# Designed miniproteins, single chains, continued (5): the designs that were tried, part 63

Each design is a single chain, and the fold is of that chain. pLDDT is the mean over its residues in the fold that is shown.

## One batch from the design tools (miniprotein)

Design m18178
Fold by ESMFold2-Fast:
Structure m18178 (fold): chain A 89 residues (1-89)
Amino acid sequence: SDAQKKQQQWDDAQQQAQDIRQQGEKEGAELAARVGELAGAAKYDYSSGTASGLLVDAGQKAGPEQQKQAEEQQKQWDAESQARLDAAR
């Protein structure tokens, strides 16, 4: 049915959005580690929060330029994830 096809498209979009967020979490953890090293931070807890939370927190500790870059990266991941969901709505 059309409803079943639309549900499958939504399920696929949710899976794609989760895959984007998981990739963002991995990339965010790697960037947070590099930012932490540059800022002299002890470490970042990769098990806490989302990629957005990890990268933004790391950016705040590293300074204003790193914070802006972290916020822009967060916006890109959130926008890409949301675009997948919106396309299936």
Scores: mean pLDDT 61

Design m18179
Fold by ESMFold2-Fast:
Structure m18179 (fold): chain A 88 residues (1-88)
Amino acid sequence: KKEELIKEIGEIAGEEIAEFARRYIEVGRELGNEPTVEQLEKLVEDLKNASQEKIDEMRAALPRLRAEALAAAEAAGDTELVELIRRL
């Protein structure tokens, strides 16, 4: 289940990345681009095999990914989604 995969992401890469992934799934669902279980399983495997340097790069990318998600929600006119993304 996606919730189990989000928990594994948190255990490997930290809670900040896990919460971002959870919120990104919510935004993706509204946009019709919800991440699949297979995509999340691949992410978990990639994180397990990643160096600390690669995990740090991913964490550094979170503000940009959040900004992109926020811009998409704003473009859709969804004020509720905008507030949810801001809570990331």
Scores: mean pLDDT 75

Design m18180
Fold by ESMFold2-Fast:
Structure m18180 (fold): chain A 77 residues (1-77)
Amino acid sequence: GLSEEQREEVNKLVVEAAKNKDWAAFEERLKELLDDDQVAKVKALLKDIDEGMELIKRGVDKVIEENEKKRRERELA
């Protein structure tokens, strides 16, 4: 769906958004480079990635929480 030049620009924006943790600025920049249909398609792909990342983050957070709980139990015993 995207041209090679559009794909390169989108990839640069994704890297910058991940580095800066500013996905709102990313969406504004996408609207400048792409039409509404292309923006919607990119946002759908990013949502799938974000859901995958949230699952990984929840797994990591759970391990950290369980380790902290075991640490607190040792301090209170």
Scores: mean pLDDT 69

Design m18181
Fold by ESMFold2-Fast:
Structure m18181 (fold): chain A 103 residues (1-103)
Amino acid sequence: GPPFSDEELRAHADIGKPAERIGRLLEERRELEERGELTPEKRKELDEKIIEEIRKLTEAAIKNKDVNPEATETAIQLLESLSEELDEPVAEVAKKALEKLKK
């Protein structure tokens, strides 16, 4: 049979979409930084977009915690990475998201 139920697949997509968008935004930031094109204004714009996606990721992970624990654990791992590897304000938002998710 399939490895996931329809509900588990929906939960995976709900969590996976914001996670994928965060990955793309981080890659854009890295590429701009490597080219010396990461202005303070562009950095702020990307950080604000990442923060919005962290909020969506956190809400989806809380909603789907009992439906797909594996997808929720992936969200936790991503938030832990963001909290440790990125500067504020993104790191602070990720830390607060982890506190909500670990309650």
Scores: mean pLDDT 83

Design m18182
Fold by ESMFold2-Fast:
Structure m18182 (fold): chain A 68 residues (1-68)
Amino acid sequence: TYELPSSLEGLKIVGEAIIDYIEGKLTVEQVKEKFDEALEKGVSPEILERVAEQLNLTEVLEYIREKR
């Protein structure tokens, strides 16, 4: 049992942060903040680690792993 709407909002935040990062609108530090917000909204750390790994966001991946 989990709150699907909250996790969906967290995934949306991650998606928007990634697009903004690619467009040069966010720094790596700001992306870390957005991933942290997604964790607070109930997105699985494993999902976030997978996303960061797929996009070669090594600093973000390490940040999420440190939060575990």
Scores: mean pLDDT 78

Design m18183
Fold by ESMFold2-Fast:
Structure m18183 (fold): chain A 78 residues (1-78)
Amino acid sequence: MPSLLEQNEATLREIREQLERAKKEKAPKDYIDFLEKILKRAEEEYARTDLSNPAQQLRLNMLLGAYLLAVVTLQISI
């Protein structure tokens, strides 16, 4: 069963993969800029999280999930 740490790392990797895909497919610049901002915020939240604290890991999991949902929702809406 994946730990919260493994889930958070998987979500961060998925956001990175979405950005790489957008760049490879030559998506509109505004969309790529949006993905870069989301990834930067996700990486900053990850960096400030105490990975040994379960409550902070759960908060990070919720935030990363919201960022990924924003990416997927915008991708579908365009």
Scores: mean pLDDT 80

Design m18184
Fold by ESMFold2-Fast:
Structure m18184 (fold): chain A 64 residues (1-64)
Amino acid sequence: LKVGDVVRAVKDVPEVPGVVLGLKKGEIVTVERIITEDGSLVLVRNEKGETGLVGSDALEVLEE
């Protein structure tokens, strides 16, 4: 994963208000920032402009 990647959720991610952005499997979001040095935690933005943290294990890069 890198900043600017368009990614898809591979599983449902439960929302934690103010911390984790809730995702449904198949939802498409954009990577805004890499949070951890190993890339395991990223900040994403959804189509509504909401941002939140999500584990990179829950995401796959859309190849184009």
Scores: mean pLDDT 78

Design m18185
Fold by ESMFold2-Fast:
Structure m18185 (fold): chain A 76 residues (1-76)
Amino acid sequence: LVKEAQEAIKKGDLEKARELVRELFEQGDDGSALELAGEVSAKEGDSESALRTGESAKKLGDDKTAKKSFELAKKA
């Protein structure tokens, strides 16, 4: 799922990427799901969603994902 979501993002297939992120949340892989959700939001130009993703990751103790999501928010 993570690898497939990353490939979808690289190809610009954001609809498929969102679907795979949802599946990751359903499986309880919240850290990977939040990281990928931030990347999708940045590609869509949604800086607010990327910021929210970073805040959620920080609350979960995932500083690496939080930092990446905040950088993606600046780029969006």
Scores: mean pLDDT 72

Design m18186
Fold by ESMFold2-Fast:
Structure m18186 (fold): chain A 80 residues (1-80)
Amino acid sequence: MKPLSKEEYEKILESGVIAAASAIYSGNDPKTSAKVAVKATAKRLGIELSDEEIDKIVKEALEKVKKDPDAAFKKAQAAS
């Protein structure tokens, strides 16, 4: 597997954090929203991720939102 650059990984992860935070705030499923955002961002960057890698990034995004939901919501608002 070709390794992701740290910058690309951070962009993909941040898209998941933003989507998860937005979903929680709007009453939608944060896991589903994060997964959609991670897939879309990876595709936009031309990066092929396995389902296992997507699930790992989604889990990290959800953990980041859980640790600091206010910071995550601010990121979501700034990104829209």
Scores: mean pLDDT 79

Design m18187
Fold by ESMFold2-Fast:
Structure m18187 (fold): chain A 62 residues (1-62)
Amino acid sequence: SLEEAEALTQAIVDALRARLPGRVTVQTENGKVVSVRVEGLTPEEMARLARAAAPAKSDPTL
């Protein structure tokens, strides 16, 4: 469902922000454990996921 896809996307983006290498394992609120291989994602796909989750939101560093 869209809800499931959205939660997965956000979790992947969050993991990518943490700069996790290779494989990302995410546990959703439904108790579902999803394992995603980031090496299979192109830089373009990763950038797209990041934008989809929070296009204008970023950690306040400045």
Scores: mean pLDDT 55

Design m18188
Fold by ESMFold2-Fast:
Structure m18188 (fold): chain A 69 residues (1-69)
Amino acid sequence: SDSIIAQLRANAAALRAQIRDPSLQQQLDQVTDQYISQISQSTTPTQMTGSALSFIGDMQDIRIRDSKL
């Protein structure tokens, strides 16, 4: 779990460095905190995987929004 959280935080940090819009950087920070909390509270591998996939999807949405600005 700690390994997965570390990997997701690293991916979020790498994405944040590529985001140009300060508002989307703030949204990424909020989404990161939200999903890391959900993953940390997951009691089954299925819940953990679901939260991680949702986080990846939201990161991609933020990346796409930034690319359209």
Scores: mean pLDDT 84

Design m18189
Fold by ESMFold2-Fast:
Structure m18189 (fold): chain A 61 residues (1-61)
Amino acid sequence: SARRGEERRRKVERIREALRVPGVTPADIARAAGLSVREATRLYREAFGYTPREVRERAAE
């Protein structure tokens, strides 16, 4: 569980840093946090409530 705690803290720090960048994409988060694009997309959805495609679709309506 110590390893899980260290990984979680590091991921949170990297994600928080990446999310401060305007126009951040799941690929940017994946690179910054050392995650797969799939994992980064899930985190992007959690942070913004939508995937990049869904955000674009909602903006267009």
Scores: mean pLDDT 63

Design m18190
Fold by ESMFold2-Fast:
Structure m18190 (fold): chain A 78 residues (1-78)
Amino acid sequence: MTDEEIELLERTVRAVALHLGLSKEQADRIAEAVRKAAREGMTPEEIADLAVEQLKAAGADVPPGLREALRRFFERMR
């Protein structure tokens, strides 16, 4: 995964968090966690699971299809 792909991944997760009603601070924290996971070589599935888990932990109402949508998005970046 390139630096540009990781930046796009971070931006996407931040945008999703904000869209689900989380604060900028919560969105930034989740985006940073996802960026770290991508840098450490976690799989697209593991990154999607982490993103959904972090969103739920922050109090977001996560749609049932979001995990799969994020997994497919991250998979296209590897």
Scores: mean pLDDT 79

Design m18191
Fold by ESMFold2-Fast:
Structure m18191 (fold): chain A 88 residues (1-88)
Amino acid sequence: DVEKKYKEYKEKLEAAEKLLEVGRNAPNLVPEGEEAEKLKAATKELGIDEAIKLAQTVSEEEAIKKLEESFEKVRKAYEEAAKKLEEL
């Protein structure tokens, strides 16, 4: 159970890190096709899909801010899952 959640959060964190990097380095360029759909699916519940949309259609600064907020949310969840895994 805990190991499964740890893996899920780790995958979400990695997806969020990739989105954060895209927003920071190329705010008007977001992964498209299969990769974009995977990132949206993996991070939808964290609101990162909204951040992706902002990166494409709004200011660079606003997009990065949203990505940072989503990344912090995923990172915190990852840390909590890692603590639970250690407690096993």
Scores: mean pLDDT 56

Design m18192
Fold by ESMFold2-Fast:
Structure m18192 (fold): chain A 102 residues (1-102)
Amino acid sequence: SPREIAIQKIREAKRLLREAKDALRRGDSRRAIELIKEAIDLIQEAMKHIDSMSPEEQKELKELLYELKELAMEVLRQTDDPLEAIGIILRIIGLELDLESK
């Protein structure tokens, strides 16, 4: 179902968030950026089915986007390439705005 697809994508995005936090903890900001990008792509796919999700599942998605944004801001503080990190932050803000418009 559309809801099951959305839930699966959100679970995968959460796994990628955990891996990105671990990568950044090890000083691998480039790997953290790659994992954050993958998580954002999965969230964009899940958001195609947002209307099928419960309010609690939508809240979980909002919390995930917030955590990804915080992590991307931490990457921005540590990275030698600020433009890539800024691009990611802007993508996350766009998704947060799309979610609020639903």
Scores: mean pLDDT 87

Design m18193
Fold by ESMFold2-Fast:
Structure m18193 (fold): chain A 72 residues (1-72)
Amino acid sequence: PTGAALLLTSAPGQAQQTADAARQAAEELGLDVSVEVVGDQVSVLLNGATPEQVQAVVDAVRDLVTSVEVIL
């Protein structure tokens, strides 16, 4: 597996913080990342991520989100 898409539902008012946390976590791992915010939904595309790297990004946003969907 060489990438993943994350669909995150942020806590109300936390969408930008969720997006920033996801981007920072991915950048610390050296990943190419694309983040889009629409209302309380944050879409994160992780190019070339391993399952462990995907989990690290999820863990970084866990306290800011009400749901996480991982699409491989």
Scores: mean pLDDT 81

Design m18194
Fold by ESMFold2-Fast:
Structure m18194 (fold): chain A 71 residues (1-71)
Amino acid sequence: AVREAAEKAIQAIKEGNLDEAARYAHEMVGGDVGEGVARLVRKLLEQGKYDEAITVVRGAADEVEAARAGR
């Protein structure tokens, strides 16, 4: 589920695990957009911007859920 993948991504960010954070961010969105989100999350974590990385994951999850809800 999108929310479960987002929660796992956020937990990985809090643990400083770049590879798991990027992987779950990709799984949450999927496809080319998911690849873009994963790259952005990895870049932010490499820069030590953990709060910004969490914000990106939450925003992407909200957009995926909105799309699935037909908003």
Scores: mean pLDDT 80

Design m18195
Fold by ESMFold2-Fast:
Structure m18195 (fold): chain A 67 residues (1-67)
Amino acid sequence: MSVKEIEKLIKEIIKLLKEIKNLSEEEAKKAIEDVTGIDLSKSNLGKLTKEDIEKLLKVKEELLKLK
């Protein structure tokens, strides 16, 4: 997965958190970081492992179930 694809995935998860839990963009980003243990700063996105990406995909799947 490219950095652009990871950025898109993070934006999709942020959008879901904003819609489901009425969080701000900053609160949504912090919630993802707290749940996954992943640093979502732009400088760190190129360093994410396959396991980190799988954790982000799982967060998206779980949020889609809460609709």
Scores: mean pLDDT 80

Design m18196
Fold by ESMFold2-Fast:
Structure m18196 (fold): chain A 119 residues (1-119)
Amino acid sequence: MDALLQAAYNALKQNTPSGLFFTKDGAFVLKGEKVGDTVAEEDVDLGFTLEELDAVSLDDFRAAVEAFLAGVPAEAVSPRQAPLLRLLEWMARHNAALAAARAAGDREAFLTALTQYLS
């Protein structure tokens, strides 16, 4: 559980500084590749910045994952957790494995899929 949480957090932090949000096969990914006019409009208006993601601590990440799996809306969490919760909601909307794990309440499956998605 904790090792999976740390792996997902490290994947997010490692990818964030060079990552761009773009769609591929209907999924959103964080990758260090240039994105053109093929991005969806929702990719440009997520209500947060990469700098806000870079400021996220492991404790903020844990709280956001717990809130997300419990179905808590971003507006009900702290300002430091809200951007990450919005990112998780956005990724799950476009990734079937993340959506399925959330629906099942399966924290281990969710963190494993999130690590793979961010890697």
Scores: mean pLDDT 66

Design m18197
Fold by ESMFold2-Fast:
Structure m18197 (fold): chain A 72 residues (1-72)
Amino acid sequence: MYKEEYEVTAREGETVRDLVNRVLFGPQPLPEGVKVTIEGLPADTVLPAGTKVRLEITIDGDNVTVKVTVIE
């Protein structure tokens, strides 16, 4: 199991899910078989451009849990 924490800034029109996927996988499509669970905010929430977000990432095999917190 690996744990990582990042502070990232939301881009124009980016949802919580888009931001999480960008941080985890870059511009690549989501890998087959990987299960991503997003906590803290609804995945479909559109974030205002420039919103600072903390991502707490836990990786356990094919399961990735990301806790999302708005910090400004």
Scores: mean pLDDT 77

Design m18198
Fold by ESMFold2-Fast:
Structure m18198 (fold): chain A 91 residues (1-91)
Amino acid sequence: SLEDLLAREKAVGPEVAKIIRETLERLRQLPGASDDLIRMAELAKKAAEEGDVFTALLILAVGSNIARKLGQEEEARLFDEAADRVAELLA
C-alpha cells in the first residue's frame, strides 16, 4: 500500500543518508569528479536527511546517467552502487 511505502521511506531515511555520505566521500577522493556531480550527491544526501528517500534515489539515478554522458565511468559506478543499495532498503 502507499501507507506501507511511506512508512518504509521514513524508516530507512537515516541508513540512506549514511549510504549517500559514504558515496559522497568516495566521489570526493576521485581526481576527475566534476563539482556538479559532487553537488548532486550533496542534494541527494540532503533529501535523504529530510526523509525524502524517493527524491534521493531519483537524484542518484540521474547523477549516474549524467556521469556516463560526461565519460566519468567510475563516478557513474558510485552513483549506481548507491542507487542499488537504496532501492534494496525500499524493497
Scores: mean pLDDT 88

Design m18199
Fold by ESMFold2-Fast:
Structure m18199 (fold): chain A 80 residues (1-80)
Amino acid sequence: MELSDAEFEAEARKILAEMQKITQEMVEKNVPKEVLEEIDEIARRGSAEARALYEQGKNNEAVATLRKTLEEIKKIYEEA
């Protein structure tokens, strides 16, 4: 069953907050700017795709896209 808009917003907020926290921790670790730029690109692309899915009423796919984006960012963070 599809997540409601309120449930989507709650989950999206949590995921975006976690992405922001990881970016902040990478800045504190003095990770190269090129790595930070890669993460920004991944976050921008994933967020845009999730928004398009949300506008189509595909809330479950939108959340899954944000979670996938977060996992890609976490992978880069672990390798940094």
Scores: mean pLDDT 83

Design m18200
Fold by ESMFold2-Fast:
Structure m18200 (fold): chain A 68 residues (1-68)
Amino acid sequence: SLQEKVNEYLELFQKAAREAIEKGDAEKLREIGDLHQEFVDALQAGVPDEELSKLLEENKKRIEELLK
């Protein structure tokens, strides 16, 4: 469901943000923040569930890449 995708994304976002803060990686923290802002902007714009789902999957992949 969309709610499950949102929850999975938020869990990854929180994990990535915590790790960036712990390591003092300001650049990664900024990139993670930018990705989260894209999600917030999409919610505020009221994009269709299909578009939001696609954005969440893309943001998830980008956050996973930052955790390498």
Scores: mean pLDDT 85

Design m18201
Fold by ESMFold2-Fast:
Structure m18201 (fold): chain A 67 residues (1-67)
Amino acid sequence: DIERIARVLVELAKRSPELSEKELEAIIEDLGKVTGVPPSLLRKLVARIQKENLSEEEVAELLEKAL
C-alpha cells in the first residue's frame, strides 16, 4: 500500500535527527525487503522529505510515479 509506505517514510524523515546513519540505513533496508521498493529510491525520498518538507500525499505521488 503506497499510502502506508509514504506515511512510514515521512515519520522516518522526521525521526532521522534522532537516528544514527547505521540505524537509518537498517530501517531503509528492512522497508525495502517488506515493500519490494528499491532501498536507493527510499533513501532519495527520505532526503527529499527532509529538504522539501513533503507531505504524505506528495510522497505517495512520487512513489506511484517511480514504480
Scores: mean pLDDT 82

Design m18202
Fold by ESMFold2-Fast:
Structure m18202 (fold): chain A 66 residues (1-66)
Amino acid sequence: MEEEKKIFDEVLKAMEEGLAENPVEGARKRIKELIEKADEYTQLMIKGYYEGEPGYFLKAKELKKK
Protein backbone atom coordinates (compact mmCIF):
# COMPACT_ATOMS: atom_id res chain seq x y z
CA MET A 1 0.00 0.00 0.00
CA GLU A 2 1.05 3.70 0.02
CA GLU A 3 3.06 3.36 3.25
CA GLU A 4 5.02 0.33 1.98
CA LYS A 5 5.73 2.06 -1.35
CA LYS A 6 6.95 5.18 0.47
CA ILE A 7 9.34 3.13 2.62
CA PHE A 8 10.63 1.27 -0.47
CA ASP A 9 11.18 4.56 -2.34
CA GLU A 10 13.04 6.05 0.66
CA VAL A 11 15.31 2.98 0.82
CA LEU A 12 16.13 3.25 -2.91
CA LYS A 13 16.78 7.00 -2.61
CA ALA A 14 19.03 6.48 0.45
CA MET A 15 21.04 3.80 -1.39
CA GLU A 16 21.47 6.00 -4.49
CA GLU A 17 22.42 9.11 -2.47
CA GLY A 18 24.72 7.06 -0.23
CA LEU A 19 26.56 5.49 -3.17
CA ALA A 20 27.03 8.97 -4.70
CA GLU A 21 28.46 10.28 -1.39
CA ASN A 22 30.72 7.27 -0.65
CA PRO A 23 30.78 4.24 -3.01
CA VAL A 24 32.07 1.90 -0.25
CA GLU A 25 30.06 2.85 2.86
CA GLY A 26 27.55 5.50 1.76
CA ALA A 27 24.55 3.21 1.23
CA ARG A 28 25.07 1.45 4.59
CA LYS A 29 25.44 4.81 6.40
CA ARG A 30 22.28 6.27 4.83
CA ILE A 31 20.24 3.14 5.59
CA LYS A 32 21.43 3.24 9.23
CA GLU A 33 20.34 6.90 9.49
CA LEU A 34 16.86 6.00 8.13
CA ILE A 35 16.54 3.19 10.68
CA GLU A 36 17.54 5.47 13.59
CA LYS A 37 14.79 7.99 12.64
CA ALA A 38 12.06 5.39 11.98
CA ASP A 39 9.42 3.69 14.12
CA GLU A 40 9.67 -0.08 14.75
CA TYR A 41 7.45 -1.07 11.80
CA THR A 42 9.39 1.15 9.36
CA GLN A 43 12.74 -0.15 10.71
CA LEU A 44 11.66 -3.76 9.97
CA MET A 45 10.46 -2.83 6.45
CA ILE A 46 13.75 -1.00 5.70
CA LYS A 47 15.76 -4.03 6.86
CA GLY A 48 13.57 -6.33 4.77
CA TYR A 49 14.11 -4.26 1.60
CA TYR A 50 17.83 -3.61 2.18
CA GLU A 51 18.89 -7.11 3.35
CA GLY A 52 16.24 -9.13 1.45
CA GLU A 53 15.49 -11.15 4.60
CA PRO A 54 11.85 -12.44 4.75
CA GLY A 55 11.88 -12.60 8.57
CA TYR A 56 11.81 -8.79 8.82
CA PHE A 57 8.59 -8.60 6.74
CA LEU A 58 7.01 -11.30 8.91
CA LYS A 59 7.85 -9.33 12.09
CA ALA A 60 6.42 -6.14 10.53
CA LYS A 61 3.13 -7.94 9.74
CA GLU A 62 2.99 -9.37 13.29
CA LEU A 63 3.36 -5.83 14.68
CA LYS A 64 0.17 -4.76 12.81
CA LYS A 65 -1.88 -7.90 13.73
CA LYS A 66 -3.17 -6.59 17.05
Scores: mean pLDDT 75

Design m18203
Fold by ESMFold2-Fast:
Structure m18203 (fold): chain A 55 residues (1-55)
Amino acid sequence: MEAEAEAMREAALQSDDSTEFEFPESERGLRMAEAARAARREAGHSTAGIRVLPL
């Protein structure tokens, strides 16, 4: 879980405003989505492309 969230953070940091990420609405998916959103905000990019989908 930790390693996967960190990998997602790195991918989000290297992405641009048009890159989209989708995660399931599970504990793991929410953790990954938060890591991606945090990375996007830190990089100054839009978080609009990061979505959590119902399980």
Scores: mean pLDDT 72

Design m18204
Fold by ESMFold2-Fast:
Structure m18204 (fold): chain A 69 residues (1-69)
Amino acid sequence: MEEAARNLERLLAERYEELSSATRAALAAAIQLLRVGYSLEEVREFLRAMPISEADRETALAALEEAAA
């Protein structure tokens, strides 16, 4: 989980200006959840349940999957 959190932080930093404020907030929350010990599946379910646009949700989920690879 530490590696996934670090990868997601790097990805957020690299793509920061390209991401919406909603996607940035979603990814920041995902990073925090991973760091406090939530599993990748729990964080994935958290992102799926977020009340943000479908485009923002899909972008956040894609970033999480990329970070987990």
Scores: mean pLDDT 84

Design m18205
Fold by ESMFold2-Fast:
Structure m18205 (fold): chain A 74 residues (1-74)
Amino acid sequence: MNARERALAAIDAAENRAVRGYILGDAEAALSGAQEALAKAREALANGTLSPEVGQRAIARIERGIAQLREIFG
């Protein structure tokens, strides 16, 4: 698995943890997972592992998810 594939898999795993936290009503797990996904996406964009197009789209998607979680949980 190359660096790009590993980065995308790590982001996906963190987003899946956020979704599980949300389903279980666990605000800490949901927000932690979403914030981890955002940090990984930003790091991968900053170090060139993800292209600007892929990285910026991932960041925008995750930021929208975090905003929604904050509205739900406060």
Scores: mean pLDDT 85

Design m18206
Fold by ESMFold2-Fast:
Formats: structure tokens, C-alpha cells, sequence
Structure m18206 (fold): chain A 90 residues (1-90)
């Protein structure tokens, strides 16, 4: 549980870095920062991990709308794959 929570946290932090780099709207950046705080505070339970993973996938889809560079698109795709792996291991 703890290891999967750390994977999810790292994916969320990567998404925030991409959002800041791509100058995504502040409201979306604020949502990413809120999600990171909630992941940090979460119990490493399957229920909490599923809920947070689903929210992170929704956030990734929102950030993707603003991403213009190929490099950021690749990094966002990798973050999405990490979230999928977390869900598969739950």
C-alpha cells in the first residue's frame, strides 16, 4: 500500500511540474497541489488509492488539453501509465 501511494505521489508531482512548465491555468495547478496534499495525507488503503488514482487520471486529462510540447506529452503519458500500474496492483 505505502509503495503504491509513493508511486501515485511521484506521478502527481510530475503532473504538477508539467502543468507549471506548460503554463496551465492557475485553477488547474491549484487542483494538482490540492491532490498532492491529499495523497500525502491519505491512508495506504486500496479504497483511498483507487479514489486518488481516479482523480489523478481526471487531472491528467485536464492538463493534456493545455500541453503543446511533445516532451511534456510523453512525460504526461508516462505519469498516466504509472497510475494505471498502481490500479493494476490494487
Amino acid sequence: GEELLEMLLRAAETVLEIAKREKVPQSVIDRAEDLIARIRAAPPTPAALRALADELLDLIDEVEKYVKSLESQIELGVAKLVVAVVLLLL
Scores: mean pLDDT 88

Design m18207
Fold by ESMFold2-Fast:
Structure m18207 (fold): chain A 89 residues (1-89)
Amino acid sequence: GKLVEEAKRLLKEARKKLEQGDAQGALDLASEAARLASQIPDKETAIEFLKEVIEIYLEAMKIDPSLLTRAIGEILRAIGEILDIELAS
């Protein structure tokens, strides 16, 4: 659906920002993708996108260690969203 296509686009743009060394831009785009992913009705797709978001946050921290506190906060939020989705029977 439209949410899946938009989240996919944001994740591609975030990875491009990582390739360019723009860790903050990557983190901003990945955070928006996480927001959309949490709204995706298909649990498997939502979890796949949230896992990809976490990978982008981890790579952003390697590029710019000053983002560590923000990235850890966003990772914990994404993990919480994955757990909420998996625990919903």
Scores: mean pLDDT 88

Design m18208
Fold by ESMFold2-Fast:
Structure m18208 (fold): chain A 59 residues (1-59)
Amino acid sequence: MDRLLAAAEAFADVSAEQFAAFLVREGLIDEAQAKRLLEVAAEHPDASLVELVRLAFFE
């Protein structure tokens, strides 16, 4: 999970959709996890990518 948080920090200025696509392409998450991340992003539109990763996978 530390790799997801590090990636979220590096991509702070990109969209959640672009970030999720990157994580799936790099093999860090699967498509179902990417869908979960995007659902959380829709519920929390003002959250940072780091916050979205924590909400989707840690909280």
Scores: mean pLDDT 77

Design m18209
Fold by ESMFold2-Fast:
Structure m18209 (fold): chain A 80 residues (1-80)
Amino acid sequence: KTYKASLDATTLSPEEARARAREIAREAKAAGADTLVLGVFGSAENIEAVKEALEEEGFEIVSETRFAGGRIAVITARRR
């Protein structure tokens, strides 16, 4: 099952971006999803913070596509 979400991290700190990514990952797990597709809007630093948080929550990043000079990412992650 795929869980789809979006996160606008444009005005967030990297720590806030990590916290929201952890929340989304936990929601995906609670929904019984094995795959998470997350659209992220923000700085390259915030996108990396989001990726780190997903991996900490037990997801493996299987693909990433970046747009708009790296300010938008679509991340696909699977539960380990």
Scores: mean pLDDT 84

Design m18210
Fold by ESMFold2-Fast:
Structure m18210 (fold): chain A 95 residues (1-95)
Amino acid sequence: KVDVGELQRIRDFVEQFKKIVQTAGQENNLPELTQQLLELLDQFELAVENGDFESARKYLEQAKELAKQLPEDVRELVLRQIDVLIRMVDYLESR
């Protein structure tokens, strides 16, 4: 059985991460890239909710590729958030 507390932790983290992406996109005038990143985070969240950890990881890898197009300071922050999500997925899959 999936740990409901760990799923809620991932959901809360994704919501905070989306706010970071929205703020960074607005400050750097990157509306298209921001939209694509937010869509990948939505797909990631749905995959995790369905226990599809393979697809969840694929969406995070796609988000990493898009993040390479961000300004350095924002890129470093976004990549760190993605790495946290990868570790959270690894933890859930190990249960």
Scores: mean pLDDT 83

Design m18211
Fold by ESMFold2-Fast:
Structure m18211 (fold): chain A 100 residues (1-100)
Amino acid sequence: SVKELTEEALKKIQEAVRNKDYEKAIEIMREFVEKLKKSTASEEEIVQAALDIIRAGLYLKEKYPEFQEEVDRIIDEVIELLKKVNPEFAEAVRKWYEDS
C-alpha cells in the first residue's frame, strides 16, 4: 500500500533527523520517490503521499539549509509526478513550495 510505504518513509526520515543523520534522511526521501514513481496507485494516494513528502522536505530545508539543493531536486520530481495525475493541483503545490 502506498499509504503504508509513505508512513514507513516518514518514520525513517524522522528517526534519521533525530540521529542527526541528515544525509540518510535525504536518501530515504529519494528512495521513497523512486518507489512512488514505480507504484500502481490511485490519484488520491499519489496526492496524499506527495503532500506528506513535500512537508518533510520543507522541514529539512528550513532546519538544514545546506541540503536545500538536494531537497529541491527531490520535490521537483514529486511535482512532476503530480502533473501526470492532476496538473492544476501540481501547479498549486509548486507555488506553495516556492513561497515556503
Scores: mean pLDDT 84

Design m18212
Fold by ESMFold2-Fast:
Structure m18212 (fold): chain A 91 residues (1-91)
Amino acid sequence: MEEEERRRRELEERLRELEEKVRAKLKELSEKYADKTEEELKEKDPEAYEKLLLLGEAASLLAKARGLLEEGADLEEVERLLREAEELLEK
C-alpha cells in the first residue's frame, strides 16, 4: 500500500533528522567540556550533565527505532520511539 510506504519514508526521514540533531548537540557538549570528567560536569554544570544524559537516552531510543525500521517492524512503535526522542531533545 502506498500509504504504508509513505509513512515508512516519513518516519525514516524524521529518524535521520533526529539522529543528526543528537550528533550535533553531543559534538557541542563534547567540544565545550573536552577537559572535564563526568563527575566535574555533574558538580560544576548539572544542567549540562542532565542534557548529556538526555542526549544519551534519545540516542538509545533512535537506535532502537532504526533497528525496528530495518526489520520492517511495527511503524506505530517506531513513531512512539521517535516522539519520545523528540520530547527529550526539546528539554
Scores: mean pLDDT 79

Design m18213
Fold by ESMFold2-Fast:
Structure m18213 (fold): chain A 108 residues (1-108)
Amino acid sequence: SQSEIAKVLEELIDNLEKIRKELEEKMDMTDPEVVRADMELGATILALSMALWMVKHKNMSKEDVINLLKKQKEALEELKKTLSEEVQKYMDKAINEIDKAIEELEKI
């Protein structure tokens, strides 16, 4: 149902916002690498928030949501390749949350 899809996206957005906040609190925000990671997490959260609105108001399909999540995951994986191990762990946390959301959506 659309309400089940919305719930999965709402939980994913909340978890990504927590990961972003942890990055901002624990890492040096004057480091350009950290800033790039933070900005990409912000862009992902924005894209998912727009998708959530479309699920609630425009009947966006489960398939379209899964495709969007896969695209966001690919962007995070590409950025991760350019980051140090300490910053990579936040990208890994975000990728894992997206994978979990995809698996939950596939069960609906």
Scores: mean pLDDT 92

